# Designed miniproteins, single chains, continued (4): the designs that were tried, part 114

Each design is a single chain, and the fold is of that chain. pLDDT is the mean over its residues in the fold that is shown.

## One batch from the design tools (miniprotein)

Design m15971
Fold by ESMFold2-Fast:
Order: sequence, then C-alpha cells, then structure tokens
Structure m15971 (fold): chain A 113 residues (1-113)
Amino acid sequence: MKAEENLRRLERLDELYREGAEAYARKDWRRMAEILREMAELVPDEERRERLLELARQFEELAREGGPEEKADEVVREAEEVLLETAIELLKNVSPEWEEEVKKALEELEKRR
C-alpha cells in the first residue's frame, strides 16, 4: 500500500470522525450507521472492516427500534477501538518520511474521545 493512499485514508477517517461526533451529539443513529459504513470502506483489514459493518447495523437497529443510551455508547467505544487499530496499522505501513503527519492524524482522532 502506498504512503499517499494511507494518508488519504487517515484524512478521510478524521473527516468522518468529526461528522460522527456531530451526529452522536444529535443522537442521529441513522447517520452514525452511514458514517460507520463509509469508514469501513477505508479499512484495509477485512476483519476490522466487518466489525465496523456490524457496528453500523447496531446503529441502524437503534435508529429503528430505539434503545438505551448505554448501548449507543458501547457501539461508539468499539468503533473508536477499531479506528485506532486501523490508524496504527496504516502508520506501520507508511514510509518513515510520512510518519510525523500520520502520527498527527492519529492524535487528532484520540483527542475526540
């Protein structure tokens, strides 16, 4: 995987994470599901991508049926874990010259927790 592609994926993930924070504040679980599906397309690891798709389905269920806030918090927590793992994997596969920029993107994702 090329360093430029990894940086673009991290940049897009940060953008989607900002949109997700706004949707979460509005309790817009349908929008949260859409955002997680878009994030899944950016995840190169098959298992982590499938985890994000499952979490998106859980938000679709919350939007349809309602549910406790604790369930939404749990799904967000798991999604953040998958995103952090993805950012670390993308950083490991980047050339050393891009490491500082990728690290800054990862720090911005962590600050939003």
Scores: mean pLDDT 77

Design m15972
Fold by ESMFold2-Fast:
Structure m15972 (fold): chain A 75 residues (1-75)
Amino acid sequence: PKYTLSGRVPGARKGDKVEVYISRDGVWKKVGETTLDEDGYFEVTLELPPGTYRIRVKVIRDGKEVAVLEGTVTV
């Protein structure tokens, strides 16, 4: 099924890269990528098998990780 992940990253800049990772068994896998808008907002649609995943969103600027958001999602 499709899952749309959206969020806001305080203090982020327009054009900052967003990388989305998931894990079910302790191994992180990159599943999506987008960029932040001028309000620090992002949206990405993922196609994932049904299940519960840990999710990690990394914000990258000039090759450096400047923010990390973590959570859990059920698809």
Scores: mean pLDDT 80

Design m15973
Fold by ESMFold2-Fast:
Structure m15973 (fold): chain A 78 residues (1-78)
Amino acid sequence: MQLTDEQKALIRRVFGTLPESIQQAFLRALGNVVMGRPLSPEEQYAVDTFLQALADAGLPREWVTNRSLWSQLAQAGS
C-alpha cells in the first residue's frame, strides 16, 4: 500500500506537533513494533498519543502494524 502525498503531509504535520522527546520515543516504539518487541510505558504512551490523533483524522490503526506504510513514514521524516 502506498501513502498519498496528502496523507504523508498530514502524518508529518501531526508528528511534528509532538515534543522532541515524544518524537524520539515514538521512533523507538516504531522500530520495536516492526520487530515485534515489547514497548516501554513511555514508548506505549507516545504510540497511543499519535495513533489517537491519526484515528481522529480517519486513519486506520492497522497502519502501525503495516511495515510498508511505516517505512514510508520514516522516510518522509527525512
Scores: mean pLDDT 66

Design m15974
Fold by ESMFold2-Fast:
Structure m15974 (fold): chain A 59 residues (1-59)
Amino acid sequence: MSHEQAVARLEEAAKEVARLFGEEMRESMDSVIDQARAASTEQTEAMARGLERGLEVLR
């Protein structure tokens, strides 16, 4: 469950990035999510936090 939660957070952040930067970024974000599913929970959480922080700076 914790890994699924971390992936879900990353998916939400990645969808927001794709929404702001367009369709081309969606493919890159999908690749990141696929890699995160195979990564550790800690790595996935770090990726989610990074994207969330980046989005906060843009708002």
Scores: mean pLDDT 75

Design m15975
Fold by ESMFold2-Fast:
Structure m15975 (fold): chain A 80 residues (1-80)
Amino acid sequence: SVLERAKQAFEEGNYKEAAKLLLPIVKEKGYWLVAQALEDIINKEEYSETDIEILKLVLEGKWKQAEALYFEKYFNVEKL
C-alpha cells in the first residue's frame, strides 16, 4: 500500500519521499495544515525534529496531533 511504502521511506531516512507519498492522502482527508507541512518538507533539504515528528504522526494516523505540532511551531513563534 501507499502507507507501507511511505513508512519504508521514512524508516530509511527518505523524508522527502515519505512526504510525497503521504501528501495526496492528507489532502483527501482535508487536513490542509498538515498538507502545508508536507509540502514544506518536500521543498527543503534540511529537516528539523518537528518535521520528522509530523511525518511520524501522519504515518500513525494522528492527524490532529500533526496539525497541532505544525501550528505550535509556525504560528506560536513571534516574528520580529
Scores: mean pLDDT 81

Design m15976
Fold by ESMFold2-Fast:
Structure m15976 (fold): chain A 104 residues (1-104)
Amino acid sequence: EPPEIVKELVKKYGERLKERLAKAKSEEERLRVLAEEYEELAKEIEEKDKSMFAKILAIAARAQAEIARLLAEDPEDPEVLARAREIAEEAERKIEELLKEMEE
């Protein structure tokens, strides 16, 4: 089960993200907000918790931040979409490896 600090951070960032997204006036602004909030979430989790759950969540948050940042710049570029897919697939692979280690 996720540590309490991880649950608290997810709730805090989730509430702040929802509020900021409600104020965004364009899809580009929404993607920039997603990038900033997920980047901050990853950083805070990595600093406050060293568990495997924190490591998994930080990897997922960093991947989401990078994908959102790429899409904010050029959402219609096929190369940007291909790179976003690569980032998602790499993050998924790393998460699968960590989950397997947790089963030991």
Scores: mean pLDDT 81

Design m15977
Fold by ESMFold2-Fast:
Structure m15977 (fold): chain A 80 residues (1-80)
Amino acid sequence: MIEELKEEAKEIDELIKKKEPIGKIIGKIFALAIKAAEAGLSLEEIEEIASLISDEEARKLLINAYNLGLTMVEITKSAL
Protein backbone atom coordinates (compact mmCIF):
# COMPACT_ATOMS: atom_id res chain seq x y z
CA MET A 1 0.00 0.00 0.00
CA ILE A 2 2.50 2.68 1.12
CA GLU A 3 4.86 1.87 -1.80
CA GLU A 4 1.95 2.16 -4.28
CA LEU A 5 0.97 5.54 -2.81
CA LYS A 6 4.61 6.69 -3.03
CA GLU A 7 4.59 5.78 -6.75
CA GLU A 8 1.35 7.78 -7.22
CA ALA A 9 2.99 10.77 -5.45
CA LYS A 10 5.98 10.55 -7.83
CA GLU A 11 3.53 10.48 -10.78
CA ILE A 12 1.86 13.65 -9.43
CA ASP A 13 5.30 15.31 -9.15
CA GLU A 14 6.02 14.42 -12.80
CA LEU A 15 2.63 15.82 -13.91
CA ILE A 16 3.46 19.10 -12.12
CA LYS A 17 6.91 19.23 -13.80
CA LYS A 18 5.27 18.60 -17.22
CA LYS A 19 2.84 21.49 -16.49
CA GLU A 20 -0.25 19.33 -17.00
CA PRO A 21 -3.67 21.02 -16.45
CA ILE A 22 -4.22 21.98 -12.80
CA GLY A 23 -7.57 20.13 -12.69
CA LYS A 24 -5.86 16.83 -13.57
CA ILE A 25 -3.18 17.38 -10.90
CA ILE A 26 -5.76 18.30 -8.21
CA GLY A 27 -7.87 15.24 -9.12
CA LYS A 28 -4.85 12.95 -8.66
CA ILE A 29 -3.96 14.59 -5.32
CA PHE A 30 -7.52 14.09 -3.96
CA ALA A 31 -7.60 10.46 -5.18
CA LEU A 32 -4.28 9.75 -3.42
CA ALA A 33 -5.46 11.49 -0.21
CA ILE A 34 -8.71 9.46 -0.09
CA LYS A 35 -6.81 6.18 -0.63
CA ALA A 36 -4.40 7.05 2.20
CA ALA A 37 -7.24 7.98 4.59
CA GLU A 38 -9.24 4.81 3.78
CA ALA A 39 -6.06 2.71 4.27
CA GLY A 40 -5.68 4.21 7.77
CA LEU A 41 -2.24 5.75 7.17
CA SER A 42 -0.73 7.83 9.98
CA LEU A 43 0.15 11.52 9.59
CA GLU A 44 3.86 10.54 9.55
CA GLU A 45 3.23 8.16 6.62
CA ILE A 46 1.29 10.76 4.59
CA GLU A 47 4.01 13.38 5.28
CA GLU A 48 6.59 10.87 3.95
CA ILE A 49 4.48 10.37 0.80
CA ALA A 50 3.94 14.16 0.44
CA SER A 51 7.74 14.72 0.66
CA LEU A 52 8.03 13.04 -2.78
CA ILE A 53 6.12 15.98 -4.31
CA SER A 54 8.49 18.94 -4.88
CA ASP A 55 5.70 21.55 -5.14
CA GLU A 56 4.92 23.01 -1.68
CA GLU A 57 1.30 23.95 -2.49
CA ALA A 58 0.60 20.44 -3.85
CA ARG A 59 2.05 18.90 -0.64
CA LYS A 60 -0.18 21.15 1.51
CA LEU A 61 -3.24 20.23 -0.57
CA LEU A 62 -2.50 16.50 -0.20
CA ILE A 63 -2.18 16.73 3.60
CA ASN A 64 -5.33 18.89 3.91
CA ALA A 65 -7.33 16.48 1.69
CA TYR A 66 -6.02 13.53 3.75
CA ASN A 67 -7.19 15.17 7.02
CA LEU A 68 -10.64 15.75 5.50
CA GLY A 69 -10.71 12.11 4.37
CA LEU A 70 -9.84 10.90 7.88
CA THR A 71 -12.73 12.95 9.32
CA MET A 72 -15.15 11.41 6.80
CA VAL A 73 -13.93 7.86 7.61
CA GLU A 74 -14.40 8.45 11.37
CA ILE A 75 -17.94 9.83 10.84
CA THR A 76 -18.84 6.77 8.71
CA LYS A 77 -17.50 4.31 11.33
CA SER A 78 -19.38 6.13 14.13
CA ALA A 79 -22.69 6.15 12.18
CA LEU A 80 -22.55 2.42 11.30
Scores: mean pLDDT 80

Design m15978
Fold by ESMFold2-Fast:
Structure m15978 (fold): chain A 60 residues (1-60)
Amino acid sequence: SENLKKKIEEAKKMIDELSDEEFERIVQRLVEAGLIKPEEATREGIYKVLEKNLKEQEKK
C-alpha cells in the first residue's frame, strides 16, 4: 500500500509540474487514443484515472 501511495503521489506531482499547454497536449492524445473520456481530460480527472489504474495494476 505504501508503494502504491508513493506512485500516486509521484504521478500527481508530475501532473502538477506540467504547464497548461503540456497538460492539454497529453490529455488530447489520451482522449484520441480512447484511454480517457473527454470529461476526464482535467487534472482532477487524470488523478482519478491514475489512482484507479495504479491500484488495479498493483492489486494483481
Scores: mean pLDDT 75

Design m15979
Fold by ESMFold2-Fast:
Structure m15979 (fold): chain A 79 residues (1-79)
Amino acid sequence: DLDSSLLGSEFYSNFYTGLGNFYFRQKKYEEALKYFQWAIEMDPNNGFAWRNYGDALGSLGKYDESQRYQSISDQIFAS
């Protein structure tokens, strides 16, 4: 459990986004997706996690799914 829920969620979401980016740079896209998914679970308002999840899907050739996740990211940044 997170004792100060919003701040803890943002911290862990950013931490997992960083780990996902690390694996993305190593071209380990499936591992990157797992960390970006956990980042989204920690903070669904983290638009960077949604965008990076989409980018990793695109790198795996899942272009339609990639576009959907990028659209979600755009909606989060617009709000």
Scores: mean pLDDT 81

Design m15980
Fold by ESMFold2-Fast:
Structure m15980 (fold): chain A 74 residues (1-74)
Amino acid sequence: MERRAEVPTGGLAAAGALALAGATSAKLKEQTDEYTVLELTGPSGEGELVVYRGKPSVAVARAGDDTGVAVGTA
């Protein structure tokens, strides 16, 4: 983990899902070749963001009452 940990395609989807869910921070919980799981924290409470690295990438975030789904292309 020296340079950038963000996946460009997954990063766009993750940013969209985070904005929709209203999360203010994210911590890396699990990372594989196919998906990344982030632990979310926001004013509405805790949740999880799952980013799938396929083409297009898909991100699903849940924080409190809000659920965001975002799709990014490479």
Scores: mean pLDDT 59

Design m15981
Fold by ESMFold2-Fast:
Structure m15981 (fold): chain A 103 residues (1-103)
Amino acid sequence: DVREEARKRMDRERPAIQALIASLPSEEELEAHRDRIVDENANRLQAESIVERILKELELDEEQKKELLEKAYEMVKKSEGTVEAMEKVLEELKELAKKMIEK
């Protein structure tokens, strides 16, 4: 059963999503909650990608990396998700990272 195999995979890889799916009574509500989790994960991946690009040019310590990642996530979350918006987020975070190095 494809559903059982999918559940076994989710139990290992994403317990929170598995619990959310199991708790929802309607397919419409299930889709809405899945979309939220997908959006949150997409925003995190975009934030991590932006921070990785900055780290290739600037050397940051672990505390500075964590602060930059948190700010990146908030900025990505507030953006339109377009390429132009992501380039603006990258520019602003790069300036912020430079200021962190300079104190």
Scores: mean pLDDT 70

Design m15982
Fold by ESMFold2-Fast:
Structure m15982 (fold): chain A 74 residues (1-74)
Amino acid sequence: SEIDEKVEEIEKEFLELLNDPSKSIDEIEHAFVRKYLEAAEATPAEKQEEFDKKMQELGRKLSKLIKEKEEELK
């Protein structure tokens, strides 16, 4: 679906940021929030619930990866 493609694109961009050693955790989190808000604004009202549910699932996955990066930076 179009929503699945948007969520997959956001995941790919975020994974690229996580693999960039020059990016701080704050920069990565800020970039994720910005992309989420931009994508949410572009999503039709009738699709918002589906988009939000899928983004929450992605957010949980990415939060685990952020914690792993934080541990590596200690």
Scores: mean pLDDT 78

Design m15983
Fold by ESMFold2-Fast:
Structure m15983 (fold): chain A 91 residues (1-91)
Amino acid sequence: SVTVQITLTAEKDKLDPKLIEEIIKSKGGVEEIKSQVIDIPGTDFSRLYVSVTVESEEVAEELKSEEFKEEIRKKQPGLKELKVRDVEPVV
């Protein structure tokens, strides 16, 4: 198993965690998704942290691809920031 961390910052009223989970699941080979939304105090923004455990390195690379990031950018309104990184086993 490989774990990928996806972090999104978006406008509170436009952030759709279910949409993000559906996009991730559409890639197949997803074993587990853990998500957490944290409001950014004093702003109109929230940050979504998604930990995705996948069955293979190939699926992990797909989630880190520019094509996947562009799909998120096109489908998630109010998106300000999107980051995808590997999670090392000892983090």
Scores: mean pLDDT 82

Design m15984
Fold by ESMFold2-Fast:
Structure m15984 (fold): chain A 81 residues (1-81)
Amino acid sequence: MEERLNEEIAESLGRMAQSVMDLALQRQPATLGDSLRDFIASSNLPDDVKQQILDALDQGDLRRASQILVDYITEKARKGM
């Protein structure tokens, strides 16, 4: 049980994921939405998380969709689950 290390890893992963998302949104927003839908369809994410991301994409809120995904990954890394 290394809570401190898990927190540092979660923060690092969250920062990297956010940076990559920001660059993708700036360069190719249309293709990012399609890529996210394909990823969500093939992912092992819980159904409630998948639905939240898909709802955000359906509303055209690509930033919200990517934020939900990043938050979920960061939270899982932090909890060590």
Scores: mean pLDDT 70

Design m15985
Fold by ESMFold2-Fast:
Structure m15985 (fold): chain A 68 residues (1-68)
Amino acid sequence: MEKKETVVKESTFTGPLEEVKARLPTMEAFARLYASGAAKKYGGEARVEVEIDEQTGTATVRALVLEE
């Protein structure tokens, strides 16, 4: 069984690691709204992916829809 992933929205923030960590919950909340909206409109499962690069102080948050 194959689930196809579609990236609806990708948000990247670069800054001091403390600012990145403080901002992360808000970025995740917005990503979840985008993913849920797209999943509701097109069908599928909403998913949020978070990656933090501590060396660069970069957080990447992706709003995804998984097609069944």
Scores: mean pLDDT 79

Design m15986
Fold by ESMFold2-Fast:
Structure m15986 (fold): chain A 70 residues (1-70)
Amino acid sequence: SMAEIQAYLDAREALREAVEEEAVALAKSLGHSEEEARQIVNLAVFMVAPDASPEEVLERVRALAEREMA
């Protein structure tokens, strides 16, 4: 239903907000620009499991940032 889709999207946005500052700083520390860092964080948030912790999102951001630099 639309309500279920909206709840999923709201949960993804809340997770992004919880990690955004730290995750963007992490990606930038690995050599990415502000714009690239924001794109990596957005991708990571949607690639992790629905019940993923902030720590799991940060680990995914790190993996994506390192791979993009290689």
Scores: mean pLDDT 81

Design m15987
Fold by ESMFold2-Fast:
Structure m15987 (fold): chain A 67 residues (1-67)
Amino acid sequence: MLSGEERLEALDEIVEALEARGIPVTMDMGQVALILLEQGYSAEEALAIIVEALEAGLSAEEILAQL
């Protein structure tokens, strides 16, 4: 698992990638990314999970509630 510092760096990568895709990054979205990173997913894997969930019609709040 990533350390807290490494997790914040990975979070920044996910945030930048989401913003580059035109996806608004809310506090809930940041929390989703952090939880996925805590579960051992890489930044790329966490991003893929988030994008897939958003494409399925889930909001950031709904994704967070599932975690």
Scores: mean pLDDT 79

Design m15988
Fold by ESMFold2-Fast:
Structure m15988 (fold): chain A 73 residues (1-73)
Amino acid sequence: MTLEEYIEKAKEAEEKGDLGTAAGYYYLAGLMYRRRGQLDEAKAYFEKALALYEKLGNKEAIEVVREELAKLG
């Protein structure tokens, strides 16, 4: 799956109210931006994933995303 496909799937999931699926795809987009060295974009997508996981109360996912954000500086 491409970066563009991850972002499109995240938006589609948000529109349907599937916040967990949306958060997962935003997280994957963040990982792909990080792999490309696009750190500002990686931060933006990790922050989108974090907001959705916080809304869901998924403590394990919140911790994972926070660790990724901390590594980016």
Scores: mean pLDDT 87

Design m15989
Fold by ESMFold2-Fast:
Parts: structure tokens; C-alpha cells; sequence
Structure m15989 (fold): chain A 80 residues (1-80)
């Protein structure tokens, strides 16, 4: 379910120590490693996630570095 994916993304942000109030503009946002498979699962539920995912390559370690601000946008889309 998209809510389950949103919960996982929130946990990743919490583990990285990034709060919404502390986020700079997207261009200066710190990057957070996110499992590629999680982004792939989220893509059907958010046009924003799908747009970001189509430009992502599957790295050897199975994680993609995503700006923290972008993760909050993904969570908002998944919770809508």
C-alpha cells in the first residue's frame, strides 16, 4: 500500500536525522540513501516518484541517493 511505502520513507528520513523544518531548498538538500526497490514500488502511486525513478539507475549496492526534500514530496504524494 502507498501508506506502507510512505512509512518506510519516513523511517529512512528519521534515521538520517532530517526534520521537515530543517530542510533547505531542494537544490541544497542533503541526500539520503534509499533502496532502489522501494522507489520502484512507489513509482505507480506518484507521478513525482515515477518522474524521479525513470532517471535513476540501479546501483551495485541497491541504493539511490535522493535529496531529503524530494523524499518529503514523495511521502506527501503517497499519503494523498
Amino acid sequence: MPQDLAAQLRQILQQAGVAPSDLPPLADSPTVPVPFALLQQAAPYSAYVASLFKNATEPADGTVKVPANALYKMIADLEA
Scores: mean pLDDT 67

Design m15990
Fold by ESMFold2-Fast:
Structure m15990 (fold): chain A 77 residues (1-77)
Amino acid sequence: SLSPEAEAKLEELVDKIIEGNNLPESLKPALIEALKRYMEDRNVPDTPEGVQQLVLELSRDPETFWRYFAEAVASLE
């Protein structure tokens, strides 16, 4: 499980993705799920430093994250 500090950083990232892409808040759980799955599959640490690494990785390969997001949306239907 993510530490409280890492969860806060992840929530900041989710809010920025929602606002930056004009997404409905109803997709926030799918974004959280997608980011957590991405971190687990990529072996990104569940720490604040890991969330910072996640931001950089998403910037370098947004197409991979789009796939994770689509899968998370489908799993929450």
Scores: mean pLDDT 80

Design m15991
Fold by ESMFold2-Fast:
Structure m15991 (fold): chain A 81 residues (1-81)
Amino acid sequence: SAEEAVELLREALAELEADPRTPAWVRQLMREALEGMEKHKTKETVESLITLLESILPLLDPETAALVERLVEKLRELLES
């Protein structure tokens, strides 16, 4: 469901924000995305965040990218069910 997808994304975004390896611009982007998601808990918001996460993957360290990739996979599964 959208609620489950939002929760997974919130947890992963918090993890990314807490990671000192995450660049400052990415952390700011994640804060804005999380705030938007909390205000607009909709399927469309989750879909937008998946697109955003995919767009930043090439800019992340491999270990952080692997975490984000796993999150995207789980979010896609929930949206398709």
Scores: mean pLDDT 75

Design m15992
Fold by ESMFold2-Fast:
Structure m15992 (fold): chain A 90 residues (1-90)
Amino acid sequence: MKEEIINKLKEFADKLGLSDEIRNFLLEMANKAIELYEKGKPLEEVLREMARLAQEYIDKLTDPEERDKLEAGFSYLAQLIVEYYKKKKE
């Protein structure tokens, strides 16, 4: 599951032509979300923390195209995390 999320996110970043900085940030966010999941944090808490970190990064970006790409990448990552939680729910 972790490798599946990481690989899908990498393919998405490559298709959008994301910069290495944004790509690496999204991968760090994916790893953080998986860590929080493994520690037993609920989906809502994980998504709120990811949204907070993404917003802090977006606020530092001056290029509208880079902002749009980061927002698209974050939305895709959030979708992957939601699907991951649904598959693991007992």
Scores: mean pLDDT 78

Design m15993
Fold by ESMFold2-Fast:
Structure m15993 (fold): chain A 87 residues (1-87)
Amino acid sequence: MSVREKAIEYVKLVYDLNTGRIPLSEQPEAIKRLEELRKELQAAGVPDDVLERAYLYAYIYDQSKNFQASDEEIRAAIERALDAAGV
């Protein structure tokens, strides 16, 4: 998996955890995966600010869709933000 794919997965997973898109029973495994991705992204030199901005971009996009954006639309928004940051 590329650094870009890991960054997309990380931001999407954080977003899904914070917006109730992951069932409570699945949250411990999601948190474990998130910590694994975080370590890999830090090792690859991806700045935390870039990941935070991608999250914010996805949130603002979803808000513009009255929080009805699909998983595909959220992932696309994250990808656009990462592209703008050179990831």
Scores: mean pLDDT 85

Design m15994
Fold by ESMFold2-Fast:
Order: sequence, then C-alpha cells, then structure tokens
Structure m15994 (fold): chain A 80 residues (1-80)
Amino acid sequence: SLEEEIRRRYEELRDRVLKRLQAAGFSPEEIAEALRKMDLALEAILEYVRQHPDLPLERALAMVDSAVENILALVEQRAA
C-alpha cells in the first residue's frame, strides 16, 4: 500500500539520521528530540495521504524526504 511504502522509506531515513547524528557527536537527548520531530512529521504526512488516496507515490516519498531534510537542517544549525 501507499502507507506501507511511505513507512518503509521513513524507517530507512530514520536509521540514516540516527547513525549520522551519532557519528556527528550529538547527545542521546538531542537525537531523541530530532527523531520525535521526524515521527510527528510522518504522522502528519500519513494523515494527509489518507485524505488524498490518489496521491502519486513519488510525491508522497518526496514529502517524507523534505520533512526529514528540513528537521535535520534545523538540528544541525543549532549545533553550529
């Protein structure tokens, strides 16, 4: 399903974010906050997708990618 494809993409990105922030020396608390924000963004995207069942997969995946990228950028800016 569209939702399952979105969740798979998100789980892949979530694992990459976790490893990247760990390698960059972020604290467990900072990593947990970043992942929490990403989880909230996923839930908002899934709700949007449920309201728009005709949404193309590539657009749904782009929404996930953009949300994760924006949250990462904000987390990394705070560390600078």
Scores: mean pLDDT 86

Design m15995
Fold by ESMFold2-Fast:
Structure m15995 (fold): chain A 67 residues (1-67)
Amino acid sequence: GLAEGIAALERHLASARQELDTEQKNLEAFKAAGDEEGVKQEENRIKSLQATIDGLEAALAELRALA
């Protein structure tokens, strides 16, 4: 039911936020190393991951409003 959907989104959101933190650290490491290709790849990953987080937060807020 609704509770299982909320729990699933909360788990996905927590996982995505942890991944975002890791990717941001990787981005800084690539910048420090002067790896321009690594920087571009990580910036794209961070952008996609942030969009995923934003979507999960919106979906979670909507489901919580219905609970």
Scores: mean pLDDT 88

Design m15996
Fold by ESMFold2-Fast:
Structure m15996 (fold): chain A 104 residues (1-104)
Amino acid sequence: SEAVREASIAILLAGIYFLNKVAKRLVEQGRLDAAKEVLRDMQQDNENLIELLSGRNPEAVALARQITALNDQALATTDPAQMLALLDQITALVDELNRLVAAA
């Protein structure tokens, strides 16, 4: 069902947005390892989102893959300031992805 697909995409996008906010808060609290656990969950949600968008919205898939690349960089860093900067970039891409998906 198209309605079920659209609802699933909306739920995943809301989840990614929420997890990104949680990760930022954990980094601000000096809890880098806990933030990385949240980023791993967010990466899984993003992969599920890519699967749902594949073959239907190539621009949204490209944005979701950019989010994946930034998540990989965030997981590899040991610098809290770098992680916050990467999470801010992810927020901007999630906002763009939400706008693009809503327009489709």
Scores: mean pLDDT 87

Design m15997
Fold by ESMFold2-Fast:
Order: sequence, then C-alpha cells, then structure tokens
Structure m15997 (fold): chain A 120 residues (1-120)
Amino acid sequence: SSIEKKLKELLSNPEYDERVFESAKMLLGLSDMSENAIRIGTSIRNEAARLLLEGASLEEVVKKIEELGSKPASDIEIVPELEVSDEVKEQLVYAVALYLYNQNKPLSKEEIEELKELLL
C-alpha cells in the first residue's frame, strides 16, 4: 500500500529536523510550549487513539489528523484521555509521521524512535 511505502521511507530516513520533531510532539500532546498546544495535541492524540481502538486504518487516522489540524484551536473539542496499549501508541506515532510526510515534513527514523520513547 502507499502507507507501507511511506512508512518504509520514514523508517530509513537519516535526516533529523528539530522543527519537524517539535511539530510531531505538539500533535501527540508532548509539547510544553503552551497550555493551548498541550490541550490541542492531547485532543488530537486521544481522537486518533479512539479511532485506532475502533479498528480504523492508518489512512483513516491520518485523514482525521489532517481534518483536526486544519481547524482553529477554539473549534477542537476536548477528547477525554484513553488508556491504550503500546501497540496503539506506536500506531499513533506512525499516524503523526505519515501526516507530516504528506505536508512534505518527513520525520527521521531517530525522531520516530524518540517519539515512541516519549509516548510509551
């Protein structure tokens, strides 16, 4: 699939970009830059996690992140935190990496592993 091809490219990418890494952290609710950034990222992460738990594909989750990421901060609903497995957390990192890839902001393999360590 196109998703598998993109993930293979990301997992072999040596190019570390700190700005892309910070964008990924924001989307996963891992940014400490502001209360609003934490709120927005946590809501995006929790909505993506909910979809993964409901059996959604990575393509569907990426599309949802694109939808939420295009909204003003004030229009993003607060989604309650979900307890999720490490496998779901890994899929969340991949979904964010794929979203950023589609924005021509590819994460490196090292950045993806660091995001997993921060989220697990």
Scores: mean pLDDT 81

Design m15998
Fold by ESMFold2-Fast:
Structure m15998 (fold): chain A 85 residues (1-85)
Amino acid sequence: MTLSIEVEECTKEVMEKVREECRKNKDKVDSFLISIKGTLTKEGAEALLELQKELGKPVTVTTRSIEEEAKPIVAELEKLGATIN
């Protein structure tokens, strides 16, 4: 079973809530889907990197666009097994 979470923007407060929801459901689901309706920012990518390291389960992220400064962090996320679309 996949936990699906949808967010409009990658603020620190929003990403902290996403992390808490994923943590609460970690043992109940096989994978996570995080849908970002806006741009994946550097701050958002950093928060996702911390989340991927914590969860140890497949994470898929969908976004409209990736901020240039976030691209190196996205590459690191993909090395850890995350899928970014």
Scores: mean pLDDT 80

Design m15999
Fold by ESMFold2-Fast:
Structure m15999 (fold): chain A 69 residues (1-69)
Amino acid sequence: MEEDAQRARELGAVTASKILEKGVEEAKKWLEENTEFPFDFEAAVRASLAVLRDAGEDELIEKVQEKIK
């Protein structure tokens, strides 16, 4: 349970970085190649927004939301 939360947070942070850098399609491919289990990409995106919000990165949240809409 704790490991799942930590993994989601880590994948969420990386997901945000890849979406901002390369866009949604490339971020999804990168996660599929670098995760050892099936992971819901939508859940990873939501985790990324939660991580950015906790860090006070409002501008990055807005940019991620623009990429995924």
Scores: mean pLDDT 72

Design m16000
Fold by ESMFold2-Fast:
Structure m16000 (fold): chain A 70 residues (1-70)
Amino acid sequence: AMKRVTARYDPALTTGDRLEQIARALGGRNINVDDAAGTFSADVPEAKADDFAAALRLTDGVYDVAVGDP
């Protein structure tokens, strides 16, 4: 099963490319990043969703991290 992970970020403190790399390392798919809006979303395996959310919360400039259904 997959989980949808969403977040907002400050592009002055981190980049969409960095968040995409973290998601891909955990088997993420359907990755969307928008540096102008500061928005991120990805589908990740359910078993990895908590690890991914934790990694995002530890990333400077990332906020409003949410895990939900795809």
Scores: mean pLDDT 82

